# Designs tried in a protein design run: designed miniproteins, single chains, continued (3). Part 29

Each design is a single chain, and the fold is of that chain. pLDDT is the mean over its residues in the fold that is shown.

## One batch from the design tools (miniprotein)

Design m8974
Fold by ESMFold2-Fast:
Structure m8974 (fold): chain A 70 residues (1-70)
Amino acid sequence: SPELEKELADVETLINMYNIAIGAAELAREKAKPEVKEQLTAELNRSIADTQKYIEELQKKAEELRKQLE
């Protein structure tokens, strides 16, 4: 189904976008100035964890869509 193929492509694009966001957050954590590093690391770790949880849900959706395309 072209509709399911497009939905899968949209989900995969969204997963890629969130992975880029995680990479940016990890880089910000690594490059943080000593005076703010501890506070920023705590906040970024929370943001990364929340984003990873959302990526997991999107990956489950992508797997179900792939099964429907068989």
Scores: mean pLDDT 86

Design m8975
Fold by ESMFold2-Fast:
Structure m8975 (fold): chain A 104 residues (1-104)
Amino acid sequence: SMEDLIKELNEIIKKLEKASLGSIDEQKKALEDARAALRRVYEEMKDKLSELVVQDLENLIAFTDDLIANIDSLSELQRKLHLIAISGGIQVLINVLKKIKEKE
C-alpha cells in the first residue's frame, strides 16, 4: 500500500542518518536498502506519478547506484553530504506520495 511505502521510506531516512555516523560498510548497506525501497516505489507507483516525478525518481535511483559504486573513493565529508542529499530526495518523494494519498 502507499502507506506501507511511506513508512518504509521514513525508516530508510532514519537508517541513512544513523549510517552517516558509521562505517563505510554501514553506509553502503543503508544505500543498498534505500535503492531497493526506491525501486519498489518506482515499480508500484510509476503509473500514478507525473512524468517529471518519475524522471526525478529515476535520477535519484541512478545517483544512489553511482554513490554505492564509488563510495570507497570518497572522503568522509563527501560521503556524509551525499547521504544527506539522498535523504533529502527521499523526503521530497514522501511528500509527493502523501499528497497523492490525501486526494484519494
Scores: mean pLDDT 88

Design m8976
Fold by ESMFold2-Fast:
Structure m8976 (fold): chain A 55 residues (1-55)
Amino acid sequence: SEADELLAELSKVLSEEKVANVKAFLDEARAQSPRAEAAAIALMRRSLEEIRKEQ
């Protein structure tokens, strides 16, 4: 899934503990609604792209 790919990419930049926190956040959004999960995934993807560009 897209979330798995984003978590894998984040694991290169963040510690395992931080990645676990992001996963917990994603799970919380998923519990609220599919729309919330999609929004969280989109934000994570955008953040990664911005980090790469700022390199």
Scores: mean pLDDT 77

Design m8977
Fold by ESMFold2-Fast:
Structure m8977 (fold): chain A 88 residues (1-88)
Amino acid sequence: KEELEKKLDELVDEILSSKDAEEMIRKIEEATKVVKELLSDPELAKDKELQLKIVSYLFAMLAKAEELPEEDQPAVTEAVLRLAKAAE
C-alpha cells in the first residue's frame, strides 16, 4: 500500500512539474496502472481518503493540461479522463 501510494505521489508530482505533453501522457499512463493496482485491493478501494486524494490529483492534472499549448491539451485531457475511468 504505502509503496504504491508513494509511487503515485511521485508520478503526480512529475506530471504537474512537466512541460512536455508527451512526457505527461506517458506518466499519466504509468499513474493509471498504479491506480488500477491500488484499487484491486478491496480494502483500498473502499478507502475514502485515498479516493478523495485520487480525485484531487485528477483535478490538478486537468488544471495543468490547460497551461499547455492548445494543440496538446486534447491528448493530455484524454489521458487524464482514462485515468479517471480506471479509478471508478
Scores: mean pLDDT 82

Design m8978
Fold by ESMFold2-Fast:
Structure m8978 (fold): chain A 56 residues (1-56)
Amino acid sequence: MKQQLIARYEELLRQLQARGEGWTPEGVANAVAFARQSDVATLERRIAELEAVLAE
């Protein structure tokens, strides 16, 4: 389950990068590395925040 959340988080960051929202490949990789160390609740919160940004 946590691996699916990490994959979703990476996908959302890649979408922001593709839109030119200031995300670099290194920035995405670093964010994914920190997500692997985070608990499920923190990761779900971050995913919700990114989904809100992409919905604008």
Scores: mean pLDDT 77

Design m8979
Fold by ESMFold2-Fast:
Order: C-alpha cells, then sequence, then structure tokens
Structure m8979 (fold): chain A 87 residues (1-87)
C-alpha cells in the first residue's frame, strides 16, 4: 500500500477487493522491540480503500506491520510483513 511517513506518525493505505470484509486491522511494532505488537482498526475512506494513521511513534525508528482482513468475525490471513522507517 501507499504510505506517508513523518517523524512520529505514518498513514497506511490498504485496498480491499473482497466485498464480504467487514473490517481491516493493522498489527504493528518496532523491529526488535520487546513488547507485544499493537493493533489499530482501519477506516474505509473511499471505494475499496482503507486507511489508518498511527501516531506516537519514535523518530528514526524502523517499524514492521501487517494488515488483516476480518470477515464475519474471523480474522483472515495477514499480509506479508511490510516495513517503514519514521523520519
Amino acid sequence: GAETVASTSVTLKYPVNDPNVDKVVIEYGEVGGSGPNKTLVMKKVKGNLYEATITGLTPGTTYEYKAYEVTNGVTGKGTNVMYFKTA
């Protein structure tokens, strides 16, 4: 997906082609971090495009994330791990 990266925030975009998907969840965390990964529910912004803005990030830090499609309360297979680095 396309992303906009700042020093303490990122905006992630995820297109969904399955009309039965009821929500999309991002799971993210710092690469090599010791805590559990955080989750954030994406919002549908236009057509089939979902978006989430993550805030409160550490500058100059590499993060990993996955998107998960949820259908009828069942979390589907996540995407491959993707990466971004804050400014």
Scores: mean pLDDT 78

Design m8980
Fold by ESMFold2-Fast:
Structure m8980 (fold): chain A 64 residues (1-64)
Amino acid sequence: SKNVQSLQQTSKQIIESYKDKKKGLEEVIEMLKSYYKSAKEKGSPEVPQIEQLIKKYEEELEKL
């Protein structure tokens, strides 16, 4: 979806803006969790896609 594509692009930009990749990933995860909460409360069909995106970045953080 357009919203998930925008979240993916913003997430990449945030990570790239940080010299410390860990800090960039932590900020992205918190941002996505905020979006997940809002999307879930609204009954958005994008909830599963946001959840998968959070999982992806949490796995990247664990590998650091």
Scores: mean pLDDT 84

Design m8981
Fold by ESMFold2-Fast:
Structure m8981 (fold): chain A 90 residues (1-90)
Amino acid sequence: MTKEEAIERAKELLERIKELKDKIMENQDKIPESKFKELLEKLDELGKQVEDLIDKVESGKVSPEEAEEKLKELEEKLEKLEEEIEKLIE
């Protein structure tokens, strides 16, 4: 993976996080208030982790290979949140 590919993949994750936040906001009435707050906090935390990864890749603190592993972990976390949200709004 190149540095540019890692940054683009991270930006795609940020877009997916935004889409999930919008989905939660649109379905707020279907989600218990405590769970709604928890999900938003988890998405905000995940977004910050993605932004931190972009900064570390740009600064050279993280290699492209390490970035690939971290992106995979972040993608897995996002997929679990997506599944949880879908179950709540069904």
Scores: mean pLDDT 84

Design m8982
Fold by ESMFold2-Fast:
Structure m8982 (fold): chain A 80 residues (1-80)
Amino acid sequence: KKEKIEELAEEAKETARKYMTEEGAKEVEKAIDELVEAILAGDAEAASEAGGRLRETVEKYGTEEGKKEIEELGVKIGMA
């Protein structure tokens, strides 16, 4: 489970770097790290909050194509 979550997180971070500004990519990476940490700790409330921040950050900085890919990866991380 941890390996799959880490792999999805890295893919999402790489996608953010391709479709967003450097600052936007850093904010998305931070939100992804918070989501992964909360999931691995079993903190459902923190995971929900981090997932919400990821969605908001992607909407703020992403293109339509990048938003879809990052949101799909974020959902997979949350479901893993």
Scores: mean pLDDT 74

Design m8983
Fold by ESMFold2-Fast:
Structure m8983 (fold): chain A 86 residues (1-86)
Amino acid sequence: MPSIEELARELREEAAARISDRGELTLVGTAIHGMVEMIRAGESLEKMEELAEKLLETFRKLGVSEEVLEFTREALERLIEHYKEL
């Protein structure tokens, strides 16, 4: 299986291919980075799920597109699922 760093890189590359707005792309990259750092720190699954929920709510308040919200949700879910398999 890919490492968490390899998965994060893949997700950032997918984001760059799908998201044309630089501001939205930066937000997605920040969300991915935050989740990776939480996984590296060995934080609880509960805290990771809480971070994902808070990030998605923040993005909704910032008015990002539905496509960007859906991509971010799926990316964070993939990172959390990878952690569950470690």
Scores: mean pLDDT 83

Design m8984
Fold by ESMFold2-Fast:
Order: structure tokens, then sequence, then C-alpha cells
Structure m8984 (fold): chain A 74 residues (1-74)
């Protein structure tokens, strides 16, 4: 019900997809997690400069995670 519960559920689903060697599902769920996290940040961070920094860091980590998932599936 809470945003925190939603993010936790998505993280667990991503882990299960990785264990099942379903890279496509894992990446799709990761993209959903990133989208939900960006929405949370936009609602909680009122400073535009700090918001931009947090989003940039999130996107950097997401790109690294996506590359890692693709590598594990290879």
Amino acid sequence: MSMEERLQELSERIREAILAKDAETAIALLEELVRATKEYLRRTESDPARLAEKIALLEEHAEKAKAYIEELAA
C-alpha cells in the first residue's frame, strides 16, 4: 500500500527474475522501479538542484544495474 512497500515488492520481483535467468523481465521491473523512485523523489525533494543530483545518481546506478543483468544473462 505504501510507496516503500511498492519499491520493496519490485526489488523482490527483480531478484526472482534474475534467479530465473529472465533478463527481459528483470530489466522491465528495474525500469518500473526507477520510474517509481523518480516519482517519489519529485514529490519529496523541493530543491531543484538536489532533485537533479539525486535523479542523475539514480539513472547512473540503473544503467550499471541493467548492464550487470545483461552480463549475467549472457
Scores: mean pLDDT 80

Design m8985
Fold by ESMFold2-Fast:
Structure m8985 (fold): chain A 73 residues (1-73)
Amino acid sequence: KEIEEKVRELARKLVSLLVEQGMLDDAVAITQALAAKDYEALREIVERVKPKLSPEGQKIADELIKLIDELLA
């Protein structure tokens, strides 16, 4: 439960950064994966988007991927 809540919190922070940067399609994709609780799809989207993010966004993406890996283990 706690790991899943942290995943949702970090994913929402990442969505806010994507919206601010004009990456609306990626923000929608993350939001849809969260709504579906499709954490495998969420991980793939985050990995795809990570190289396009600011250094701050990349740190959030790294932490999010790590937590998703723990959730899926």
Scores: mean pLDDT 84

Design m8986
Fold by ESMFold2-Fast:
Structure m8986 (fold): chain A 58 residues (1-58)
Amino acid sequence: ARLAEAARELTGPLVAEHPADDTAAQSKIVQAGKALVDGYDAGKFDEGVEKAREILAA
């Protein structure tokens, strides 16, 4: 309950105030998630984490 409310507070303003930026942010998150999964599948999770960090920093 408390964690769900905190998550709503963090997500709500980003979606409501920056609809144009929302698409770019979502694309980065999806790409970072793919990098993590690909790294884990290859047995190189460490490299996946580095790649995801690079994508999110771009």
Scores: mean pLDDT 65

Design m8987
Fold by ESMFold2-Fast:
Structure m8987 (fold): chain A 70 residues (1-70)
Amino acid sequence: MGSAVGETAEGGAEGGRLAAEAGARRVVGIHSNDDGSLVSDVEPATEEGGREAGEEALEKGGKIVAGAGA
């Protein structure tokens, strides 16, 4: 899990912000599979890093929203 919560939280937030900015600029790199799922085909290594950072940020953000808004 997250042993360095402070660094993980900041990294996730920064990764999410950068991923959102890059996504808005490079959304054309995403295509649809036959099953209708969206897949990124632009620099897989970079996209994997951004995806993992974004997922971590969303999971933490989602829990915060659930705690504050639910």
Scores: mean pLDDT 50

Design m8988
Fold by ESMFold2-Fast:
Structure m8988 (fold): chain A 108 residues (1-108)
Amino acid sequence: MEIAIELVLRAMEEAGMPEEKIEEVREALEEYRENPERFEELLEESEPFVRGALKTVRAIEKVLKGEYPDKEELIRALEKLLELGKKFGLPEEYIKEIEKRKEELEKE
């Protein structure tokens, strides 16, 4: 969960989103992390930009957990996450975790 949240927040900062809006997104993402069963409620309560962030974090989490029906699509998704993580300056520890997951899939 932390990798997905950090990536989305850093992407929003890089895009020049105001700090007040980033904080609103952070609060919603932390609530989702604490209470994942409330995801649908959080979507209904949230402004469109917060809703987009929630959906993106959930999608990234599914990729990181390997919850993908197609191995080739999962590898492509992990590769995109690596590119985005490096672009937005994710901690090296998080980059290495994503790289390991991709390598394990590529090695059979």
Scores: mean pLDDT 82

Design m8989
Fold by ESMFold2-Fast:
Structure m8989 (fold): chain A 92 residues (1-92)
Amino acid sequence: MQERQQEAAALLTKMYDYIIEKLRALKRYDAARVVEQVKAQSEAVIASSTDLKQAEADINKIITASRKSLAPKDRRVFNVLLEEAFREMGLA
């Protein structure tokens, strides 16, 4: 249990760092700041969770809420980068 949580946390952190770096490279600083907040919230969820499937569902809710707070252009970029990160990190 503990080892799987650490592995999931590491992959999640790597995924968000990838998205943040790509958003900053695209000069989407406001979107990058939103993703940094999502990263912190998601890391807190996984650290406190006893059920990784429930943690995944809760993190998906955080991501969905954050998408609604983004400007339409930033939302499209975020969605593309999130899908790329999931494919590369195997978190999808």
Scores: mean pLDDT 76

Design m8990
Fold by ESMFold2-Fast:
Structure m8990 (fold): chain A 65 residues (1-65)
Amino acid sequence: SMAKQEEIERALKELEERYGVDKIEYKDDVITITVRGKSVTRKVGIALAAIAVGYELGGSVEIKE
């Protein structure tokens, strides 16, 4: 539904703004987040936040560098 699409877009924008990720994509129920030049601790934090969003949206998450 359109409401579901708007919810997804909002969640992705919040992840981008909060963590300063290089790129976020949502395709085929997969959220792909690209991060570069971040510490291990920050990458783990981003991954956990992305997994929580993916779980809520009923999809999966991939983290790339």
Scores: mean pLDDT 71

Design m8991
Fold by ESMFold2-Fast:
Structure m8991 (fold): chain A 77 residues (1-77)
Amino acid sequence: PKPPPDKKITLTSEQLEEIYKLIEEVAGIEFDKVEGEVTMTEKEFDDWIKTFIDKLKEAGIITEEEAKELYEKLKKI
């Protein structure tokens, strides 16, 4: 079976703020937020979240278990 075509999603400033808030609450860090809407595929969004969470794990800011919970929460936004 061929993979289905990537579904595009648009992240509003409000959704991006919610994502950043969840990351800040879990990691206990503050960082500069992107303004405006961002449109990406579900795959690009998944890859972005995974990369960000992996960086937090590598920095020792979150545990593997916290990373899993954060990933699941972010996928629901």
Scores: mean pLDDT 69

Design m8992
Fold by ESMFold2-Fast:
Structure m8992 (fold): chain A 91 residues (1-91)
Amino acid sequence: SKDEVVSELESNIRSGDYSQLPSLITKLRQLGVDIKITPLSEEDRQKSDEELREEALQALQEGDYSKAVSIALELDIREGIKDIKKAVSKY
């Protein structure tokens, strides 16, 4: 159900585990939710991971799934950049 998918998305945002994000986006779209992925504004990109996490959770509570998903994708990119930096530091 949509509520079950939203609960999984909330749990993933709270834990900082974005590995399921593409699957959850697909499930929401299959349930008829119109997910529009929009790049974050310059102002929003200056926010900390913690601030963006809180905003994503608030957006989910308000039913703004497009905003929540767009923020979660930014957080996933930030985690990927950290992983690349960690990998490069081993060379």
Scores: mean pLDDT 82

Design m8993
Fold by ESMFold2-Fast:
Structure m8993 (fold): chain A 75 residues (1-75)
Amino acid sequence: DPGWVEIGRSTATSADGVTVHVVALKSKDNVYTVVATVTDADGVGRVVKVETKKTGTLSLSVSHNGATASLTVTG
């Protein structure tokens, strides 16, 4: 969406080449979204989870083969 700004990121890559990441985005109106993505060794990515909230705290984590990406953001 127009006006989203990245406010946080966590990324890890496993020994088998899978990358897990979590990104937090905030809008001008204090709506924030946390997105978890897994990208395989061939570079094919998929969104695992998306959470959106205007107030309060969002926490999201994703793990693969000992690699963990975790992020907590407060609006």
Scores: mean pLDDT 76

Design m8994
Fold by ESMFold2-Fast:
Parts: C-alpha cells; structure tokens; sequence
Structure m8994 (fold): chain A 55 residues (1-55)
C-alpha cells in the first residue's frame, strides 16, 4: 500500500468532513501532487509519521 496515497486520501477526507467545497478539495489534491513531485522523500517521511500516529 502506498503510504503517500493513504495520507492524501485521509487529508482530503478530513477536509471534506470539515466542510471543504469540491473546488477546495481539488486545489488541495493538486497542491499535494505538486509537493510529491517537488519533495517525494519528504512527503514519504511525513506519510510514515502520520501512519504511526493514526494507525
């Protein structure tokens, strides 16, 4: 399982639950994809930390 994909999905789900609009969710998804492109190792490390805290 991709920890990065799990982190992204969880963050988007939390934002949706908090009342984010479809447009806001799309922007968040795009920014997350850009961050993965620019710093894949940093995102992977953050995903591993989030998995430990949430799992």
Amino acid sequence: SSLIEELKERLLAQARAAGATPEQLARMDELFNQLIKDDPQGVLEAARQAQEELG
Scores: mean pLDDT 77

Design m8995
Fold by ESMFold2-Fast:
Structure m8995 (fold): chain A 62 residues (1-62)
Amino acid sequence: MYKITVLKDNAGFDAAGHIYKKGDVLEATDPVFNDDGLITFYSLKTGKRGVVDANGVEVEEV
């Protein structure tokens, strides 16, 4: 399991159109670090795919 801490506003969004903001903490599985500087993952809370800017988040394995 992974914890993704959002460090800036508008760092990403989920497949339902929810925009992540600074201070959001996401519980995720299967984070993929893409060559374009984006991280894609599945949210454990919503069961939907999310995308975040790698420079706008901290990712921790828990």
Scores: mean pLDDT 81

Design m8996
Fold by ESMFold2-Fast:
Structure m8996 (fold): chain A 62 residues (1-62)
Amino acid sequence: SVEDEIAFLRGVVADLRRQKARLEAEIAASTDPAEKARLQSEVDNLDRTIAALEAHIAELEA
């Protein structure tokens, strides 16, 4: 069902947000500019994926 698909996608978004939080904690703890830049790129990729999934969820709820 559409409701089951939305629930599944929300679970995926929650998992990605937890991954993002862990990466942001690593950025905050790091003193290496190169490591911070690499981790920030990973966060940026997660933000794009989360945004795309949230847009898809919104379309399914419309």
Scores: mean pLDDT 91

Design m8997
Fold by ESMFold2-Fast:
Structure m8997 (fold): chain A 82 residues (1-82)
Amino acid sequence: DEELKEKLEKAIILAETLGMLDTAEKLRQILENIDKLSEEEKKELIELANRLMDAFDAGDGKAAREALEELSRKAEEILKKL
């Protein structure tokens, strides 16, 4: 879970930097409940966070926002089950 925690922390910083404060808050709630997530949910979040990091490293702000929006939707789905 250390890898997922680190990637979510980076995603939160990027969401805050881009003014996506609702997304950042949802990702913080996922971090607080990380031990309650299924292995499948953890893998999906890692894949989405990797897509975000790839977009950021490429300088693609549009792709980065799209990845954050996908992370926000996945986080909301997971939080509704908790």
Scores: mean pLDDT 86

Design m8998
Fold by ESMFold2-Fast:
Structure m8998 (fold): chain A 90 residues (1-90)
Amino acid sequence: MAREVIEEVLEILREMGLPEEVIRELERDLTRMAEAGASPRELVNAAAGRLFGLGHIDAAKAILEYAREKGLLSEAEAEANIAALDRFAA
């Protein structure tokens, strides 16, 4: 359920203390993707990718961990994506 995933992602980011401007822009982008038919899996991957691109690496990892816990990504997919973020952050 796309709306539920978006709401939970944004709540994680607020709890992590991300700027409300970043959260609002992400909400807008994810909502547009959901309206265009994006799956929950595509939404969490987009959120993590955008956060990484903005330098919020810990937030990107938190979203991938959330996706694993919800079963939106497999354990192996989440682990590989987190490892990739660590590699590109070095």
Scores: mean pLDDT 82

Design m8999
Fold by ESMFold2-Fast:
Structure m8999 (fold): chain A 65 residues (1-65)
Amino acid sequence: MSLSEKIQREADIGILRMLATVMARAKVPLDEILRTLERYTKKLNLSEEDREAILREAEEIWASS
């Protein structure tokens, strides 16, 4: 993975983490948050491992909100 690819990947993950946080604070239902994030991870062509990690992190963010 090139440096540019690593930067883009981290930026994409950061944006999705921010989206999850905003939606959780707005009390959006967890299932809706997870569906939204899954759709965006597929559009951004993130790996299955990264997708699973983001969905797990979203559940933790929602539980803490």
Scores: mean pLDDT 82

Design m9000
Fold by ESMFold2-Fast:
Structure m9000 (fold): chain A 71 residues (1-71)
Amino acid sequence: DLVAEMDRLGDALVEAYRAGNEEKARELHKQLAALSDAAPPELKSVFTARDVAYRLLAVGERVARELGLPA
């Protein structure tokens, strides 16, 4: 299940950013990109939307922490 795999990697990526684990975040980004690239055409829009959402969530978590914003 490619969608379940992407969700697993996306959740792990968010947790890596929350923990400040840059090495794990870089590896998870590579895995997400590879999974997205390997997706069949009919799933590419779903994979692109999920990849963007997870990247934005991870960036948001990091930016909020850097700025000291409340959760």
Scores: mean pLDDT 70

Design m9001
Fold by ESMFold2-Fast:
Structure m9001 (fold): chain A 93 residues (1-93)
Amino acid sequence: SMEEEIRKRVIEELIKRGYSREEAERAFELFLKVTKGDLIREAATLDEDEQEEFIKLLIQDLEDYLEGKISEAAIALNPDIFLGLKRIERALE
């Protein structure tokens, strides 16, 4: 599924950035728990360019969480704002 492809891309990029698979998987599972899977389901409906931006923003938030720069409450804040802006854009077309 597209949700599984997004998960795989995020996990593999975090590993490439120097995190263990276990750390990357735990951060991603926390994202799913905090957002109740709503953001990844919405992201799976986006076009390729919008999915790339969503993935980039999610990776940055998960990395900031792993580095202790943000709390669990702030995890996926930037991806959520991005999706909100896309909803507004679509409503104006």
Scores: mean pLDDT 87

Design m9002
Fold by ESMFold2-Fast:
Structure m9002 (fold): chain A 133 residues (1-133)
Amino acid sequence: KVEDLEKQAAKATGKEKAEIYLQLGREYLRQGDYDKAIEAFKEAIKADPSLKAEAYTLIGRAYLLKGEYDKAIQYFEEAIKLDPDSPVAARAYTLLGEAYDKKGDKEKALFYYRMGASLGDPEAAIKFEEYEK
């Protein structure tokens, strides 16, 4: 699958190329290859800068999975600034909650889960309910 996505990306341009790099990065995340995932997401931004908010959320997730919580937080905050009232921002708020929860900051975790839920992220709604219980 990775080899096929790399071949497809080489032949594509613009938004199509960016979408293929986002898929490639997600496949690397599934395999636990977080550094390759980050590079693929950066290539997606180069191919289509309009996907920067989505790609930053995915780069932040890669750092979160690596245990680099402060870097993850920076990427999620930038994603929210790029597209503040969107499904991308909703997801980034949920992931901010997860990063702060991992750091032991339960008050900030609850705050950000609530923000994600308010913007319609289903995962944030579940986390917010579990956290209040």
Scores: mean pLDDT 86

Design m9003
Fold by ESMFold2-Fast:
Structure m9003 (fold): chain A 103 residues (1-103)
Amino acid sequence: PLELIEELLERGLEAAAFFRAVYLYEQGVISEEELEAVLERSRAVRLERVPEATDEDIAEAAEQALRAARTAAATGEANGVRLTVAARPVLEAEIRAARELLA
């Protein structure tokens, strides 16, 4: 579980890493401390690309990514959720990685 998050962060896929961490936390697989560590690292990666991003922007993007990933997994698209073009490859990579782990 954490190995995938480390790999996603190393590849700069911070939204996918954040989504995965939130999902694992909700399932009781990781601790709140581990979740906070991933959130901090994801924030650092995002701020390197988008220096003006606030903690609220990151939280909103994570909630949007979570909803979009669940919808995309079910339908193959972000039905009812508006994603930026840049977010789509990140979510697609996360869906592929999640499918491999669940297989």
Scores: mean pLDDT 58

Design m9004
Fold by ESMFold2-Fast:
Structure m9004 (fold): chain A 76 residues (1-76)
Amino acid sequence: DDEKIEKIAKEVVKKLEEEGIKIELKTARYVVKLVLMFPKASRRALVNEAARELGLSRELAERLVETAIEEIKKAE
């Protein structure tokens, strides 16, 4: 559901902005999709994939994946 992914991605951007972290909506949307498409993947695997594909530090990728998981749980 593209609408649900878009809504969650916007909440991820908002939460990270509150922490002083600026990310593009496109980046948040990618990570939300990644988490939803690979439910059996470990958090570490999701963080590694996001860092690699988005060219982010491990620390930023970890916070981004964590926030995406939190916002997905809140939307369910």
Scores: mean pLDDT 84

Design m9005
Fold by ESMFold2-Fast:
Structure m9005 (fold): chain A 72 residues (1-72)
Amino acid sequence: MLEEIVEEAERELGKEVAEALRREAERALAEGVDEDIVVEAAREALRMAKELGLSPEQVAATLRTLIESYTS
């Protein structure tokens, strides 16, 4: 679930990354993107953030790109 992904992001990468991820995911949901797509994209964005040391801005951009790729 999205909240579990955000909680993991806060624990492992800090509050700024977690808030960036949450805000971008909430924006996508508000725009009508399916929750399953948002959850999968958020999970992948978190994995990349952990592996590559992404900034909050980079995490938000990565999540946007992943959602676009799933909805194209």
Scores: mean pLDDT 84

Design m9006
Fold by ESMFold2-Fast:
Structure m9006 (fold): chain A 75 residues (1-75)
Amino acid sequence: SIEEKVEAMKKTIQEVAKENGAELKVEVEVGEDDITVKVTADGKTISLKIPVDASIEEAVYAAERLAKRAIEVSK
């Protein structure tokens, strides 16, 4: 479900934050065609869109990459 996908993405981002000793804020917006994920680190926000019909594995992978990028650009 979309709710399971969103929860998995949020959990993945928080796990990446914990592993890197970083504090990340996560905001997820569900649209008709896309899910928009926003991650904020040290006042800097980056975002990406994934298709609503993306697999949970694709969503988790995208979330992990986004979280790592947010940490990288905040340094």
Scores: mean pLDDT 83

Design m9007
Fold by ESMFold2-Fast:
Structure m9007 (fold): chain A 86 residues (1-86)
Amino acid sequence: SMAEELARKLAEETGIEFELALALLEAQARLAAVAASSEEAEAIANRLAEERRAELEELEAKALAGDNEAAEALTRRLEEIAAEAE
């Protein structure tokens, strides 16, 4: 699948574990799908992301530097935003 191919590349480029890279990409895809589902969901997702912007940026920077724990935390945060925006 394209998600697995992208996850493999992300894991190779960053040094995070493949399963964490896959979970992160799937969480990003879910959040994008929820935001695309309605104008209200998009507004809620954007507001929650802005409220958590500093935390999300820190976690993303650490994950891109190969921090497995940061990748897992970022995935969880994106899943929380997606669930609240539904």
Scores: mean pLDDT 86

Design m9008
Fold by ESMFold2-Fast:
Structure m9008 (fold): chain A 96 residues (1-96)
Amino acid sequence: SRLEELKERMLKKAEELLKSKLSPREFVERYARILHEILAEERGLTDKEAIEAEFEEKMEALRKKMREAGVSDEELAERLREEIKKLLEEERKRKE
């Protein structure tokens, strides 16, 4: 299943983020970048400048939504870390 292959690739990169000492803001940005790059590859996009421009627009939109919802980088980073841990635990239980 293609979705499971994409999920595994995302989780491997996300697990590396859990081991990093990034700030909450840097963690949110790096996680969003990983998802964006994987989805861009799935769409067959190869233009790095276009991919980066689309990412910058998505980050601006995310920051606006966070401000409107009153969500901090610290809160979002914590929620993402917990979600990644849950997904990793599910994959461990599957054991291939």
Scores: mean pLDDT 81

Design m9009
Fold by ESMFold2-Fast:
Structure m9009 (fold): chain A 75 residues (1-75)
Amino acid sequence: GEESSRASGEAARREGLELGLSEEQSERIEEAARKAPAGASGVAAYEEALRLGLSREQAQLIGSASTTAGVRASL
């Protein structure tokens, strides 16, 4: 639902900022996670991070944070 999408996006943005991304880059990752179908937010955040030039390791951290927050918000 909307709450899970919001939580997934916010977690992805926060992780991006912690990894040293700009607010603009982190917002793009947030949008990708938020706009993804239910259950796909982590994959969407991961793919957007890779598109922005992040390493696989950094993209995995962002994707995992997004997935965890979305699942938690849906409980």
Scores: mean pLDDT 82

